# Designed miniproteins, single chains, continued (2), part 83

Each design is a single chain, and the fold is of that chain. pLDDT is the mean over its residues in the fold that is shown.

## One batch from the design tools (miniprotein)

Design m6872
Fold by ESMFold2-Fast:
Structure m6872 (fold): chain A 68 residues (1-68)
Amino acid sequence: SAEERAYEAAYRAALEAGLSESEARMAADFSVAVVQGKMSEEEAIAALETLGVPREAARRAIEAAKEA
């Protein structure tokens, strides 16, 4: 599905940005929510930052999901 492709792309991008597997899963979940229109990119980045994910890693995951 499109959601599965977006998740996998975001997860890989997050791992490449140096995130742990658990952080990468969080980044991928939020990235899919952005692609689905359930939250804005700014809201997802802010939420991920609160959870300990660096802003640049969050942005890379979201962009990868959007390109998938």
Scores: mean pLDDT 88

Design m6873
Fold by ESMFold2-Fast:
Structure m6873 (fold): chain A 68 residues (1-68)
Amino acid sequence: RLEEVERRAREAIERLKEAAKTSEGDPIKEAGSEPIAWLVAQALLSSYEGDEEVLRVVREALREMDKI
């Protein structure tokens, strides 16, 4: 659960980074809906279980996206 959520979150971030690297223009704007929605969906799904640690991992993933 914890490990899985962390891996999934990182993968989403990696996709965003790779898109930005490839497009060089506005890849996030075009694919912003997909990767962000994916992360939000993951956070919502984990929230249903009521796990604070899971929420923290997802939050960190969103933070990493902001660092891009």
Scores: mean pLDDT 55

Design m6874
Fold by ESMFold2-Fast:
Structure m6874 (fold): chain A 58 residues (1-58)
Amino acid sequence: SLLDLAEEAVKKYGLDVPAEHVVQLARHYDAGVEVVAEWLKRGGSLELPAGEPLEPRP
């Protein structure tokens, strides 16, 4: 399931966030859970932003 993939991504990237939050971000941006996890690891926001593209801060 998508939640199982999110749980593995959270563990893989060492994120201190609920896997359900990663699933919600993945659905919001129509992106893979690993892409969302990488974005969060690079300092992306944990909030669901209104209408902003999924972009890592350089």
Scores: mean pLDDT 69

Design m6875
Fold by ESMFold2-Fast:
Formats: sequence, C-alpha cells, structure tokens
Structure m6875 (fold): chain A 86 residues (1-86)
Amino acid sequence: EPSPAELLEAARRHGEGLIAYVEEVAPKLPVEELERMLEREREALEALRAALPTAPPEMRPVLEVAIETAERIAEILEEAIRRKKA
C-alpha cells in the first residue's frame, strides 16, 4: 500500500525520533542496560547489512536509512558507556 517514497520518508522520521530518544535516555541509564541496548543494536545492524545485497532496488534506500540510524544509535551508546566507565 505505501509507496517506496512513503516508506523512505517514514524510515527517516522514525530514525530521527529513535536517535533523539536514545540521546536523551542514554546518559540516564546504567552501564549494564546501555551494554544490552548496544548488543541488540549491533545484532540489528548485522541483520540489516546482511539483507542489503539481496534487497529489491526500491527497498535498498529504506534499508540504508535503517543502517545509518542503527550505526548512529550504536555510536551514541558506545560514547555513553565510555563516559560512564571513565
């Protein structure tokens, strides 16, 4: 039902919201929870990267946005863990 362009726009908006949420909550969470979140994010990132080569051309930009979002969230979580362990 949604067009590829609508899915891409939805993926971008969702990604921006997730990044903002993680930026807000990461400093407030204990290291153990941040480490669990990072593990889940890395697993999701691995699955997305594995799917990308075989994705239909119309879905490839959506997956690329999802990968970029997951990479940014992983960076935020890694930085929060680093700061709490210092």
Scores: mean pLDDT 85

Design m6876
Fold by ESMFold2-Fast:
Structure m6876 (fold): chain A 99 residues (1-99)
Amino acid sequence: MMRELAIELGRAVREGDIERAKELVKEIALEAGLDEEFAELVAEQVPKAVEMLKAGADAATIAELAKKANETGDKELIALTIALTLLMSGLQLLEAEEK
């Protein structure tokens, strides 16, 4: 189920296919039970999340974003945190699958 979508997301990120990554993030968010409007907002954050990963964003970066999202309730910041988490998870799962 979700694992296969996450692995495909990792592939899209590695290949630099931003449009495919956005579509996969939206599918994963919808499958996870998020509403359509919020799933779309998460998908919109994909280009920024990819830029952050290229700049060296890691688990600590995600933790800092999650803390700020919880403190502010900012929907865009929550969406960005989810997008970045999904992209990193997809890359990690892809690496595990390629063994």
Scores: mean pLDDT 84

Design m6877
Fold by ESMFold2-Fast:
Structure m6877 (fold): chain A 109 residues (1-109)
Amino acid sequence: AAAEEALRQARVERANAAVKEAKKAYDAGKGREYAEEALEEARRLLEEARALLESDPERALELAREAAAEVAKAATAAFLLGDEELLAEAAALGAEIARVEREAREAIA
């Protein structure tokens, strides 16, 4: 459907924008700072999402998705830096976010 195609295109455009932003930070010599700030924001959003799981699972899902976007930014910057520890940290946080997203979706259903 046209709506499914538009949603797929929006996801690809968001992913491309995140890659561009991370690369711009890396090219400016601020890749590590960018990755660390994105990981900290992702942790903040994840903790807020966890707190809302029982009372507002729809808001918890929204926050978990925002946290996933921040982790993607951090992972891209870490990859450009060749920083395996930052990549592993982003992957671990991404797994925790995916768990909270699943719990929120189950609570909404």
Scores: mean pLDDT 82

Design m6878
Fold by ESMFold2-Fast:
Structure m6878 (fold): chain A 87 residues (1-87)
Amino acid sequence: SDIEVLEEAIKLLEEAIRLLEEEKNAGAAKQLVMEAMSLLQKNGLLTPEEAELAQQIMDSTDRAEQVRLMRELLERLKERLEELKEK
């Protein structure tokens, strides 16, 4: 279901933020972001705004910027999940 796909993408982003903030592992964090975006794209759930944020994360070399962008992406996905649950 779309709800389960969004929940999985959210979990991947939460783990990406943890890897980046707690373990300083930008490479592993970016891999999880790509996995989340691939999951959303395959299910027709990826928005242009989310794809743009993900691209900015991948292009960023500053960890503070990466964390901020990942949190913005996470909040957008959480908002969409709540919208789907309210239907």
Scores: mean pLDDT 87

Design m6879
Fold by ESMFold2-Fast:
Structure m6879 (fold): chain A 62 residues (1-62)
Amino acid sequence: LEEQRKQIDENEEAITQRLVDKLRSLGLDDEAARVEEYMRRGDVAGAVGAVIRGIGEVIDRE
């Protein structure tokens, strides 16, 4: 349990940095902020959903 929380925290930092960087590179600052919020709560599924939504916004703006 405690080790699982540590793994989540480490994964949250790494994943959050990558996802936020990618979204900001695409100009999706609002979605990047959503990803950070989800990851801070340990809601990885929510963070993934936010990334998918952000990517969808870019596709729609072709």
Scores: mean pLDDT 68

Design m6880
Fold by ESMFold2-Fast:
Structure m6880 (fold): chain A 88 residues (1-88)
Amino acid sequence: SAEAEREAAFERSAADVILEAVERLADREAFTVGELARAAGMSRSLTSGLLDTALARGLLEELPVPPGAPRRYRLTPAGRRLLAERLA
């Protein structure tokens, strides 16, 4: 359906934006929403929406953090494969 096609296209576009931002953070094992927003050149709110999509697709995972620390994320093996495909 047109709905499913738009959803899939948005998920691919969101993944591309996130992976491009993560490339700019390649020296980091993990990153926060704020760091990703800065790398993407986007607001935290827009970045959070893209993060939710990337998490739902299994491209990123949330890491355990100490109490009071900001939430942190990293690429999954699936996310690393997609990033490698983009760089090929």
Scores: mean pLDDT 73

Design m6881
Fold by ESMFold2-Fast:
Structure m6881 (fold): chain A 91 residues (1-91)
Amino acid sequence: DAALDAALAHLEEALGLVTDPEVQAALEGALNALRLAREVREEDPEAAVALLEGARANLQVALRLETDPEAQAALRAALAHVQRALEEVRA
C-alpha cells in the first residue's frame, strides 16, 4: 500500500530527528501499529482499522509534544498518509 509505505518512511525520518523520549516512544508505537496493520489488512480489515487508529492517536500525541519544525513536518506527513490508509481500508 503506497499510503502505508509513505507513512512508514516519514515516521522513520521523524524518529531520526526526535530527541524527546516520550515522542520517540509514541513514534515507536505508531511504527509497530503500522507494520502490524500491513500484515493483517487482507485477512482482518477490522483489526487493521483499529491498528491504524492507534497509529493516528500516537502520531497526534507526538505532534502535540514535538517542538522541532522539521520533525513536526515529517510527523504531519506521516499522519496524512495514515489517514489516507484508513480511508482506503474503510472503503
Scores: mean pLDDT 82

Design m6882
Fold by ESMFold2-Fast:
Structure m6882 (fold): chain A 62 residues (1-62)
Amino acid sequence: MSDEIREFLNKYAEEIEKLIEEGKLTLDEAQDLMAKLVELIDKGDLKKAEELIKEFIEKRKK
């Protein structure tokens, strides 16, 4: 994995971990999200991956 992709995932991984610790997100939901993000990144859809994770986090915050 390139350093840019790793940094992207790590930045959002902290937010996801926080939601799991707060009980707002299950481990299964987090794993499903990460799998989808990896698939989008692998296809070159970084913009879609960023939109997906931002919308997911925002929805769970509320």
Scores: mean pLDDT 74

Design m6883
Fold by ESMFold2-Fast:
Structure m6883 (fold): chain A 71 residues (1-71)
Amino acid sequence: DEREAQLRAVREWTRELRAARPTNPGPVVLEGPDGVSTTWDLSRLDDAGLEQLEQRLLDIIRQTEIKRPLP
């Protein structure tokens, strides 16, 4: 399932960000399908911040999948 792969990739990426601090890149802007933009400074995120980033990415994936028509 592509969605499960995306969810796994998000969790793996945030785990890598936790391990690589403080060498993570700077600010990243995430735009959801709801039109809400959030800015994340990856170089400064603590564990709680990375958890919030992970939740936002998971929410974006969930919203995108719900809106995607099946073939």
Scores: mean pLDDT 68

Design m6884
Fold by ESMFold2-Fast:
Structure m6884 (fold): chain A 97 residues (1-97)
Amino acid sequence: MKYRYALAEAEVTTPTGKKLKVLVSARVDFDAGKATISVQVLDEETGETVAFKTVEVDLSNPTAELILETPYGKIKVTVTLKIDGNKVTVSVKAEVI
């Protein structure tokens, strides 16, 4: 299989008490030595997408730090991929800045 997919989620609460869900998807292309990371931020009450960002990372440095602007403030999302043979794991940390 050329592509491997991994998913992770995190939650963050803004200073005003708004709860946001951070959804991360990673598509790993081993032939290209790259991964596409997509970050979607949802309002947990409404289910509406309030921010979305995509970045490409090299598998030799499979970490991305993204700043997403939402109506409720800026969120810093740190995404790290771990590849161990056929296993792809994604970890996500989200914080309000």
Scores: mean pLDDT 82

Design m6885
Fold by ESMFold2-Fast:
Structure m6885 (fold): chain A 82 residues (1-82)
Amino acid sequence: MEEEAKKEAEEILKKAVDYRTKVAQSGDKDLIEEARKLSEELVKAVKEYIEAVLNGDTQRAEEARKKIEEYLKKLEDLYKKA
């Protein structure tokens, strides 16, 4: 379970980096800044998810996972606009 959570976190963060890289290639300063803010929120949500899993707090882990999905989707939407 812990190994699965870490692998999932790594895949999520890798995807966020890919989206940010593509947005940066657009040269749109507003999109780049929005992607930066969303990435910061995503990193915080991933940290909360890992801490909740380690503490056995299934409710907080589920809440953090929903935040991760929301921020990742917003990053993907920015990538599609770039």
Scores: mean pLDDT 80

Design m6886
Fold by ESMFold2-Fast:
Structure m6886 (fold): chain A 80 residues (1-80)
Amino acid sequence: SIIDQMDAAMQAFIARHNLSAAQTQTIQQDIDWFRANASRFDDITIRNIQRAIDAMNDPNASLIDIQIDFGLAKISLGLS
């Protein structure tokens, strides 16, 4: 599933960037939010999540790139 791909990409990103516990928790909270809202995913949201997964697997991507892609995915679902 796309959520399993997010978890795998997150582990690779954490290892590559030597993230703090607080930074790791922030990413985990975003992934948990997407998991809770998985039934609401449309094609635009899936595309934005896939972009975040690709960024987490890219050695040149930064934490801010992942946060932007997650933010765009949340906006596409609505934060009601």
Scores: mean pLDDT 77

Design m6887
Fold by ESMFold2-Fast:
Structure m6887 (fold): chain A 56 residues (1-56)
Amino acid sequence: SEEEALRRYIGLLLYDNEDELKEFLKKHPISEETLKKARELVKKTNDADKIFEEVK
């Protein structure tokens, strides 16, 4: 589901797994706006649930 994909992106961003994030994005594309918003939020908080609610 799109929600599961989004939660996975947030986890990969929080753990700085850029190589895994790049491969995951190839298989499960997400909008650039959503990804940009998630990237900005991971700089401000490590609360994955809070990031998910703000981005969703």
Scores: mean pLDDT 79

Design m6888
Fold by ESMFold2-Fast:
Structure m6888 (fold): chain A 63 residues (1-63)
Amino acid sequence: MEALKKLLLRLMEHYKVSEEEKEKYLKEFEEDPESALQKFIKDYKVSLDDFDELLLEVIEELE
């Protein structure tokens, strides 16, 4: 699940999430990665375009 964690980190950086909020989402991610990511997308109203672009960057980085 390294790709999902990198995606979450990039999303938090892109949306300029505070360090306190980052810690909360990362804690939730350790318990349930998929639910934490979905919650972040909903809470921050992440666009499909932003999601796709950052996901592609993560996939490229993993190679």
Scores: mean pLDDT 79

Design m6889
Fold by ESMFold2-Fast:
Structure m6889 (fold): chain A 73 residues (1-73)
Amino acid sequence: SQQAQQYLQQSQQHVEEALKHVEQGDVKGAHDHLAQAYRYLRQAQAAGASPEDIKQAQAQINEAAHKLLDALL
């Protein structure tokens, strides 16, 4: 659906922002954007996003979260 695609785009935008904040050393900003990416992913699931799109978006959020954790260590 169009709504599911819009939510996936919002999720991906927040993943990109989270990664920028990781590069800047802004832990709070990175965390806040990851939380938003996850919320939009949940909305995409509710709106009927495909399992493939959901898995890809989850993988991108997880990758960004791991990069944030690596920056803290």
Scores: mean pLDDT 89

Design m6890
Fold by ESMFold2-Fast:
Structure m6890 (fold): chain A 73 residues (1-73)
Amino acid sequence: SPLEQLQKMIQEVQQLIDQETDPEVRAQLQARLQELQDILAQLQSTSDPLRQTALMVRAMGLVTESYLLVKKS
């Protein structure tokens, strides 16, 4: 389920925030988490499969960016 996959992605980013000690990196991760929450709201409000796919691709990008942020810290 796209909803289940997105919820797992949100949990992954939350786990990165919980492990991060740098307040600037934490703030950047929280911004990505907020975007993932916005995608979750949009995904729950749409039945269009193409829009769902586009939202999931965007979510995958945000998770990748989150991992790259912790690698730089």
Scores: mean pLDDT 86

Design m6891
Fold by ESMFold2-Fast:
Structure m6891 (fold): chain A 87 residues (1-87)
Amino acid sequence: SVAEELAERLDELLEKIEAGEASREEVIEALRELKRTVEEHFGDTPLGRRAIDALEAAIRHVEENAPLEEIIATLRLTREIVRALLG
């Protein structure tokens, strides 16, 4: 399902960020792609809107060079919201 793919992509992104293997530009692009997918498939749902808000916050935090822990916390929240779409 699209929700399963989103959760997997978030897990992969989190792993790369925590390992220091993702550039700032790669993280921003990945977050924008995740946001686009949520908007296309879940934009009209309450959980989809919450995931979009969380992804927008994560993009802002990366652009503003926020602490790594804050970026990770926002992405973990987004992952839980996406996992809720699975039931």
Scores: mean pLDDT 82

Design m6892
Fold by ESMFold2-Fast:
Structure m6892 (fold): chain A 105 residues (1-105)
Amino acid sequence: SPQELLDEFMRAIENGDFEKAVELLEKLLDYAEQHPDDEDLIRSLVRALMAALEYAIENNVPDEVKQKLVELAERAIDLIKERYPDDPEFQAEVERLKELVEKVK
């Protein structure tokens, strides 16, 4: 369930289990790519990616985990550009994700 994955992601971030949080984001993104019409899920995924990127900026996380997180964020950006090119809120979220990705690199 996407909601259960989101709840587990929030707990992983709260507990500092960042590697688990990134693994849960990958599962959420895989689901979103299979259900690109689920706008609410994609908006929740974008917020979760922003939280994970902000965590990586503020904390010393392994480079391999940062690289995977950047890959997931770039996949989410591609999904939004493909499926929601004319949505101004999603375009603003894409710009914010790009900004956070550059800070993590």
Scores: mean pLDDT 87

Design m6893
Fold by ESMFold2-Fast:
Structure m6893 (fold): chain A 100 residues (1-100)
Amino acid sequence: SPFERLEASIARLQALLDSAEPPSREELEAAVKALITELQTLFDTASPEELPRLIELTERAIGLLEGLLAKETDPEMRKGIENAIAYLEELRKELEERLA
């Protein structure tokens, strides 16, 4: 299901954050792209009853990206993570406006 795919994408970010080694650019870009794709799918298809769960999962993804940003030292990768966080914050805001 789309929620199972989103949760798998979030679990992938968690695994990258929990790793002893920083993720490669390729691993991080792939994980972020998968996350955004699944979030966009659910944003377009989510019923009003699914919005609270989608908001919670979006907030979890933001927290994980902030954790990855705190550990990242490469300026280009840091900028990529910051851009992803900004995108998800706007998505979360739009979801909260739909719920209100």
Scores: mean pLDDT 87

Design m6894
Fold by ESMFold2-Fast:
Structure m6894 (fold): chain A 94 residues (1-94)
Amino acid sequence: SAEEELLEEIMRLLEEGLRLFLQSTSDQAARDEAIALAGAISAARRRYLETRSEEDRQALRAATLAFVALLRASGDPRAEAVADRTEALLEELE
C-alpha cells in the first residue's frame, strides 16, 4: 500500500540518519539514546502494521519525531537534511 511504502521510506531515512549520527557523535550517552530510539521506532512500526490503530500510529510518530530531534541536535548538515525529509514524509501519513 502507499502507506506501507511511506513507512518503508521513513525507515530507510532513519537508518541513514542513525549512520550519520553515529559517525558525527562521539558522546556514548547520545549514541546509546539514538540506538535505543531507532529500536523503539522499529518496534512501534511493527505494532502499527499489526493493529492499524490511531494510538499506535501516534506512538510511531512521536518516537520518530524524538529521533528527528536528536538528528537536528547533532550539528551535522547531512543529518539535518535526513531529519527534514523524515518530517515531510510523516506529514504525508496524516
Scores: mean pLDDT 86

Design m6895
Fold by ESMFold2-Fast:
Structure m6895 (fold): chain A 73 residues (1-73)
Amino acid sequence: MSDISNLLNGLDLIKKLVEEGDYKLAAFAARQLARARPEVRDELLEIAKLAESGDGEGALKKIDELKEKLKKE
């Protein structure tokens, strides 16, 4: 699996957790991914912060923005 494909799968998992209202696990997953991915760490930490604050819509928007950025590679 490509590096970007693994990152996109991680973002899809975080998105699913946010959609299911599991903000604590979504924030945890985003922070773990941020540790592995310094190139997108700031975006992942912002997603974690939004999820932790209960801003599911904000978290989903940031996830979609990051996915689009990564697809352009």
Scores: mean pLDDT 82

Design m6896
Fold by ESMFold2-Fast:
Structure m6896 (fold): chain A 70 residues (1-70)
Amino acid sequence: MKTITVDLSQFTMQQAKASVEYLSTYLDEETRQRVLERLAAVTTRDQALALLKEVLEEVAKKFGMKVIFV
């Protein structure tokens, strides 16, 4: 299994939200719509990072990869 490491401390709220939007394109339509709805409700950096972490894990799982956050 391929492992990727992502440093979440490097992301601003806007960068995390943009990354979620981009990564959501790799998800199925139903999951993507739910992610985009959640993204619209995000108002803090911590919420944006939590959503980014979930989306990264789902995308990594789809491609047979493991993700580690630092």
Scores: mean pLDDT 83

Design m6897
Fold by ESMFold2-Fast:
Structure m6897 (fold): chain A 98 residues (1-98)
Amino acid sequence: SELQKKLTEALINNDGEEAKKLLEELKKQKRYDDIIEATSEAAIPEFIESFKERSKSLEEFIELLKKAAEIAKEKGNEKLAKLFEEEAKRAEEELKEK
């Protein structure tokens, strides 16, 4: 989709403002598969850190990662699903420390 392509470009170019807008729009539409497709072309570790900074709450970030992991599994991308699950677990541990 056009939004997915724009997100991929924003992530590759490290355009935080544009990526934040596109992520919010895709989240609002519950289009997590488009987020997964964008991250498959961008640097996934950098995306996760950048996304965490853009989330309004740590709880929202955790929910998004869990949803992304489920969709990645359904699409057969087990490696990406594992990555999202591990990051969600780390975020949950961070939440428990507060």
Scores: mean pLDDT 71

Design m6898
Fold by ESMFold2-Fast:
Structure m6898 (fold): chain A 54 residues (1-54)
Amino acid sequence: APEFHPAPGESKLDFLLRIASQLPLTPEERAEIKRLRDDPDGIARLLGERFSVR
C-alpha cells in the first residue's frame, strides 16, 4: 500500500503534486492536476477518486 505523509514544512499542494508525480496517471489526468494547481482541494478530490475507484 502507498505511504502517504507530507514532509515537515511541505504545503498541501506540494505534497499532492509529489504524490501525483509518483502515481501511474494518464497524460489527461496529469494535465488536469496542472490546471488545478491553485485548488489543492480539487487535486485531493481527483486523487481520492482515483483511489476509491477500487
Scores: mean pLDDT 68

Design m6899
Fold by ESMFold2-Fast:
Structure m6899 (fold): chain A 65 residues (1-65)
Amino acid sequence: SKDEQYERFSALLKELVGLIKKLPLDERKKAWDKIHDILSDYAAGKLSLEEATKKLEELINEMKG
């Protein structure tokens, strides 16, 4: 459901915030800018909730890889 999708989106945002806090200071701004772009595109209707969620998962994978 859309509610379950939103809960997953929220959980991924929380995980990303935790990962960003572990990055070197010079890398934190770039990571925050990427999150801001995804959130802004979602808010503007350029991304669906499913597409925005996928982009957050891709960001998490980039930070872990």
Scores: mean pLDDT 84

Design m6900
Fold by ESMFold2-Fast:
Structure m6900 (fold): chain A 85 residues (1-85)
Amino acid sequence: SLEEEANKILAEMEKLVDEMEKTTDIAEFNKLLQKMDELAGRLGEIALELEKQGKLDLVKKVKEKMAELQKRVGAIYERLLKQEE
């Protein structure tokens, strides 16, 4: 189902963010970020289909979790920028 696919993608994105938190290498971070962007694209397509089906509560949950993960990525990026200085 679309809900199961969305949950799997969110879980994979969370694993990537966990890997980003462990890295000290900006090049490795950028590689992980590229994988995140690919997953985010697919998750966006799923969210659009869920919205067309009237599953607005699931769309809201997906968007809220995405925003949480994006905030974590931003904090990691700031950490790595200070380290590279």
Scores: mean pLDDT 85

Design m6901
Fold by ESMFold2-Fast:
Structure m6901 (fold): chain A 95 residues (1-95)
Amino acid sequence: GTKKTAKSIRKTADAAKKKGYDDSAKLLYQAADLLSKKNPDNDKAAKLLKQAADILDKGGYTGVSSQIRVAANAIKGGKYDVAAKSLTVAADQLK
């Protein structure tokens, strides 16, 4: 289910924004929107997640970045349940 994965991305985006990572949050919200469409763009969503992860990694959130990259690779493979779990961990680590 792309909808559950999109919700997990939005939770991660909210957490990133609360930590002051507005550029990362914007990329995460865009990725969630791409997965919420009738025809999800998995490749573009994964690319945006990796860009968001790079920003967070530079900010010292290496563990969060790793979880977002796992989610990006899972989305490319259509493994939405794996992606949602990794994103939930990322969001919790940002709190």
Scores: mean pLDDT 88

Design m6902
Fold by ESMFold2-Fast:
Structure m6902 (fold): chain A 68 residues (1-68)
Amino acid sequence: MKKVLLVVSTDRAKAEEFAKKALEEKGFDDYILLIDKSVAEGLALAAELREKEGYDVHVAFEASAPLE
């Protein structure tokens, strides 16, 4: 099972730094960055990846990311 971190943020550089650190420290296999997207869009993508691909998807979001 592939362990994937999905990061929802309005700041690409900050999101990428967070994701790379999480991969190094927390054993994620890959990451996906959703920039200028809502938390709702991120959760929908996470659900699709879990159902269709069987990935173990963890979602992180910045406080500044819109909910919808």
Scores: mean pLDDT 79

Design m6903
Fold by ESMFold2-Fast:
Structure m6903 (fold): chain A 86 residues (1-86)
Amino acid sequence: VSEYEKEIAEKIVEGDEELIERIKLILENSDNPEQLKGVKNILKKVLELDKSAIEPLLPALEKALQSDSPIQVETAKEILEYYKKV
């Protein structure tokens, strides 16, 4: 996790609504592997800092699991498996 990804994760834990909405949009709509990798790193860090802070993002993760995009599905699976582990 980069310093930048850590700073974003800390802001999400603090309830930054603009960042939360941006992460939701990336999870639901992006096919960009680099964006989805960044989101995965950020959300794993969110889970390490405060597991409950993921709750606003659960609907977007569930939507990504139902996506026709294999990379969205895999990203959501990895985040949700990490959620179970934390």
Scores: mean pLDDT 83

Design m6904
Fold by ESMFold2-Fast:
Structure m6904 (fold): chain A 91 residues (1-91)
Amino acid sequence: DLELEEEIVKKHPELFEEVERLLKIARALLAEKNGMEASEEDKEEYEKYTEEQAKAMVAAMRKGIAEALKAPTWEEALKAVEKGVEEAKKI
């Protein structure tokens, strides 16, 4: 649902910018772990951090997503994602 995604991004641009940044890091980590080549964009974002920092940031985001999946409402799910992003930013 591309149109819904666009509306959500417009309402919470900073949150989704940070989520996209963490997804780039996660994709680069996954590519490295599986011996695959990451995209230049994903690799550029990942190269800003150590492997330990990248793993910790992805773990924080993963924890946020896990809490979001337990959330009974969309608003609570969004807050769980925000908390994961803020923990990742501290690294």
Scores: mean pLDDT 76

Design m6905
Fold by ESMFold2-Fast:
Order: sequence, then C-alpha cells, then structure tokens
Structure m6905 (fold): chain A 75 residues (1-75)
Amino acid sequence: MKKELYEKTARLAARDLEEAERRGIPREEVVDALAAYIAAAGEAAREHAEGAARAAEELGLLEAAEVLREAVRRA
C-alpha cells in the first residue's frame, strides 16, 4: 500500500535529517540534494516525496515534512 511506503519514507527522512543535523550538515544542503534527486528521478519520485511529506506531517515529523516539501518545490 502506498500509504505504508510514504510513512516508511517519512520516518527514514526524519532519522536522516536528525543525523545530518548532528553531523553539522546544513539543512539547505540536504534540501538541495533531495531536490536534485527528485529532478533526476522524475515524476514518480516527485509523487513519492509529496506523499511522504503528507505522511510526515500526519506523524508529527514536521521538520522532515518541511524538508521534503521544499525539495519538491525546488525540483
């Protein structure tokens, strides 16, 4: 089910974002890397990122939701 995959992606994104923050990687760099990936991977990746952003918001993972939405906007 797509919802389960979006939720899994949202949780992974939140974990990766926390790890990046602990390592001192700028959030802007994370957003740019995700945007580049979405742009290169195409429509399916954009749709998946949008779904994952909604799932992140529903789970209360607000920072991950914002990063995913911003990446989609820049792609």
Scores: mean pLDDT 84

Design m6906
Fold by ESMFold2-Fast:
Structure m6906 (fold): chain A 64 residues (1-64)
Amino acid sequence: SAAELLREALTLAGMPEEAVASLTAIAREERMTLEEAAEFALLVARSASPEVQARVRALLERAL
């Protein structure tokens, strides 16, 4: 699901567990699409290291 994709991607990007849980709950309630979840994950990953950015991108390419 979009919420599970978002949870995995945000966790890889180094977001705190509390923030990941809150954002995935919102994604479920708002019925976020896979594309919207991917776009948000990429935005968050921009502040991470190049290696983490590559891992997030690989996850999204595999899921989409």
Scores: mean pLDDT 81

Design m6907
Fold by ESMFold2-Fast:
Structure m6907 (fold): chain A 56 residues (1-56)
Amino acid sequence: MDELLEELRELMRQLGVPQSEIDAIVNEIRDPRSSEEEKEKTARGIITHLRRQLER
């Protein structure tokens, strides 16, 4: 999980997303009310979307 969140942060930084927004999104994914599988699915979905933006 931590590796996915670090990849997510790095991709967002490369796209110029403000650090405050990155932190808010990461904290939302880390919500302890969500299962680990739900957190990983959410993080992977966002990473896939961000990778598509960078591959242009």
Scores: mean pLDDT 77

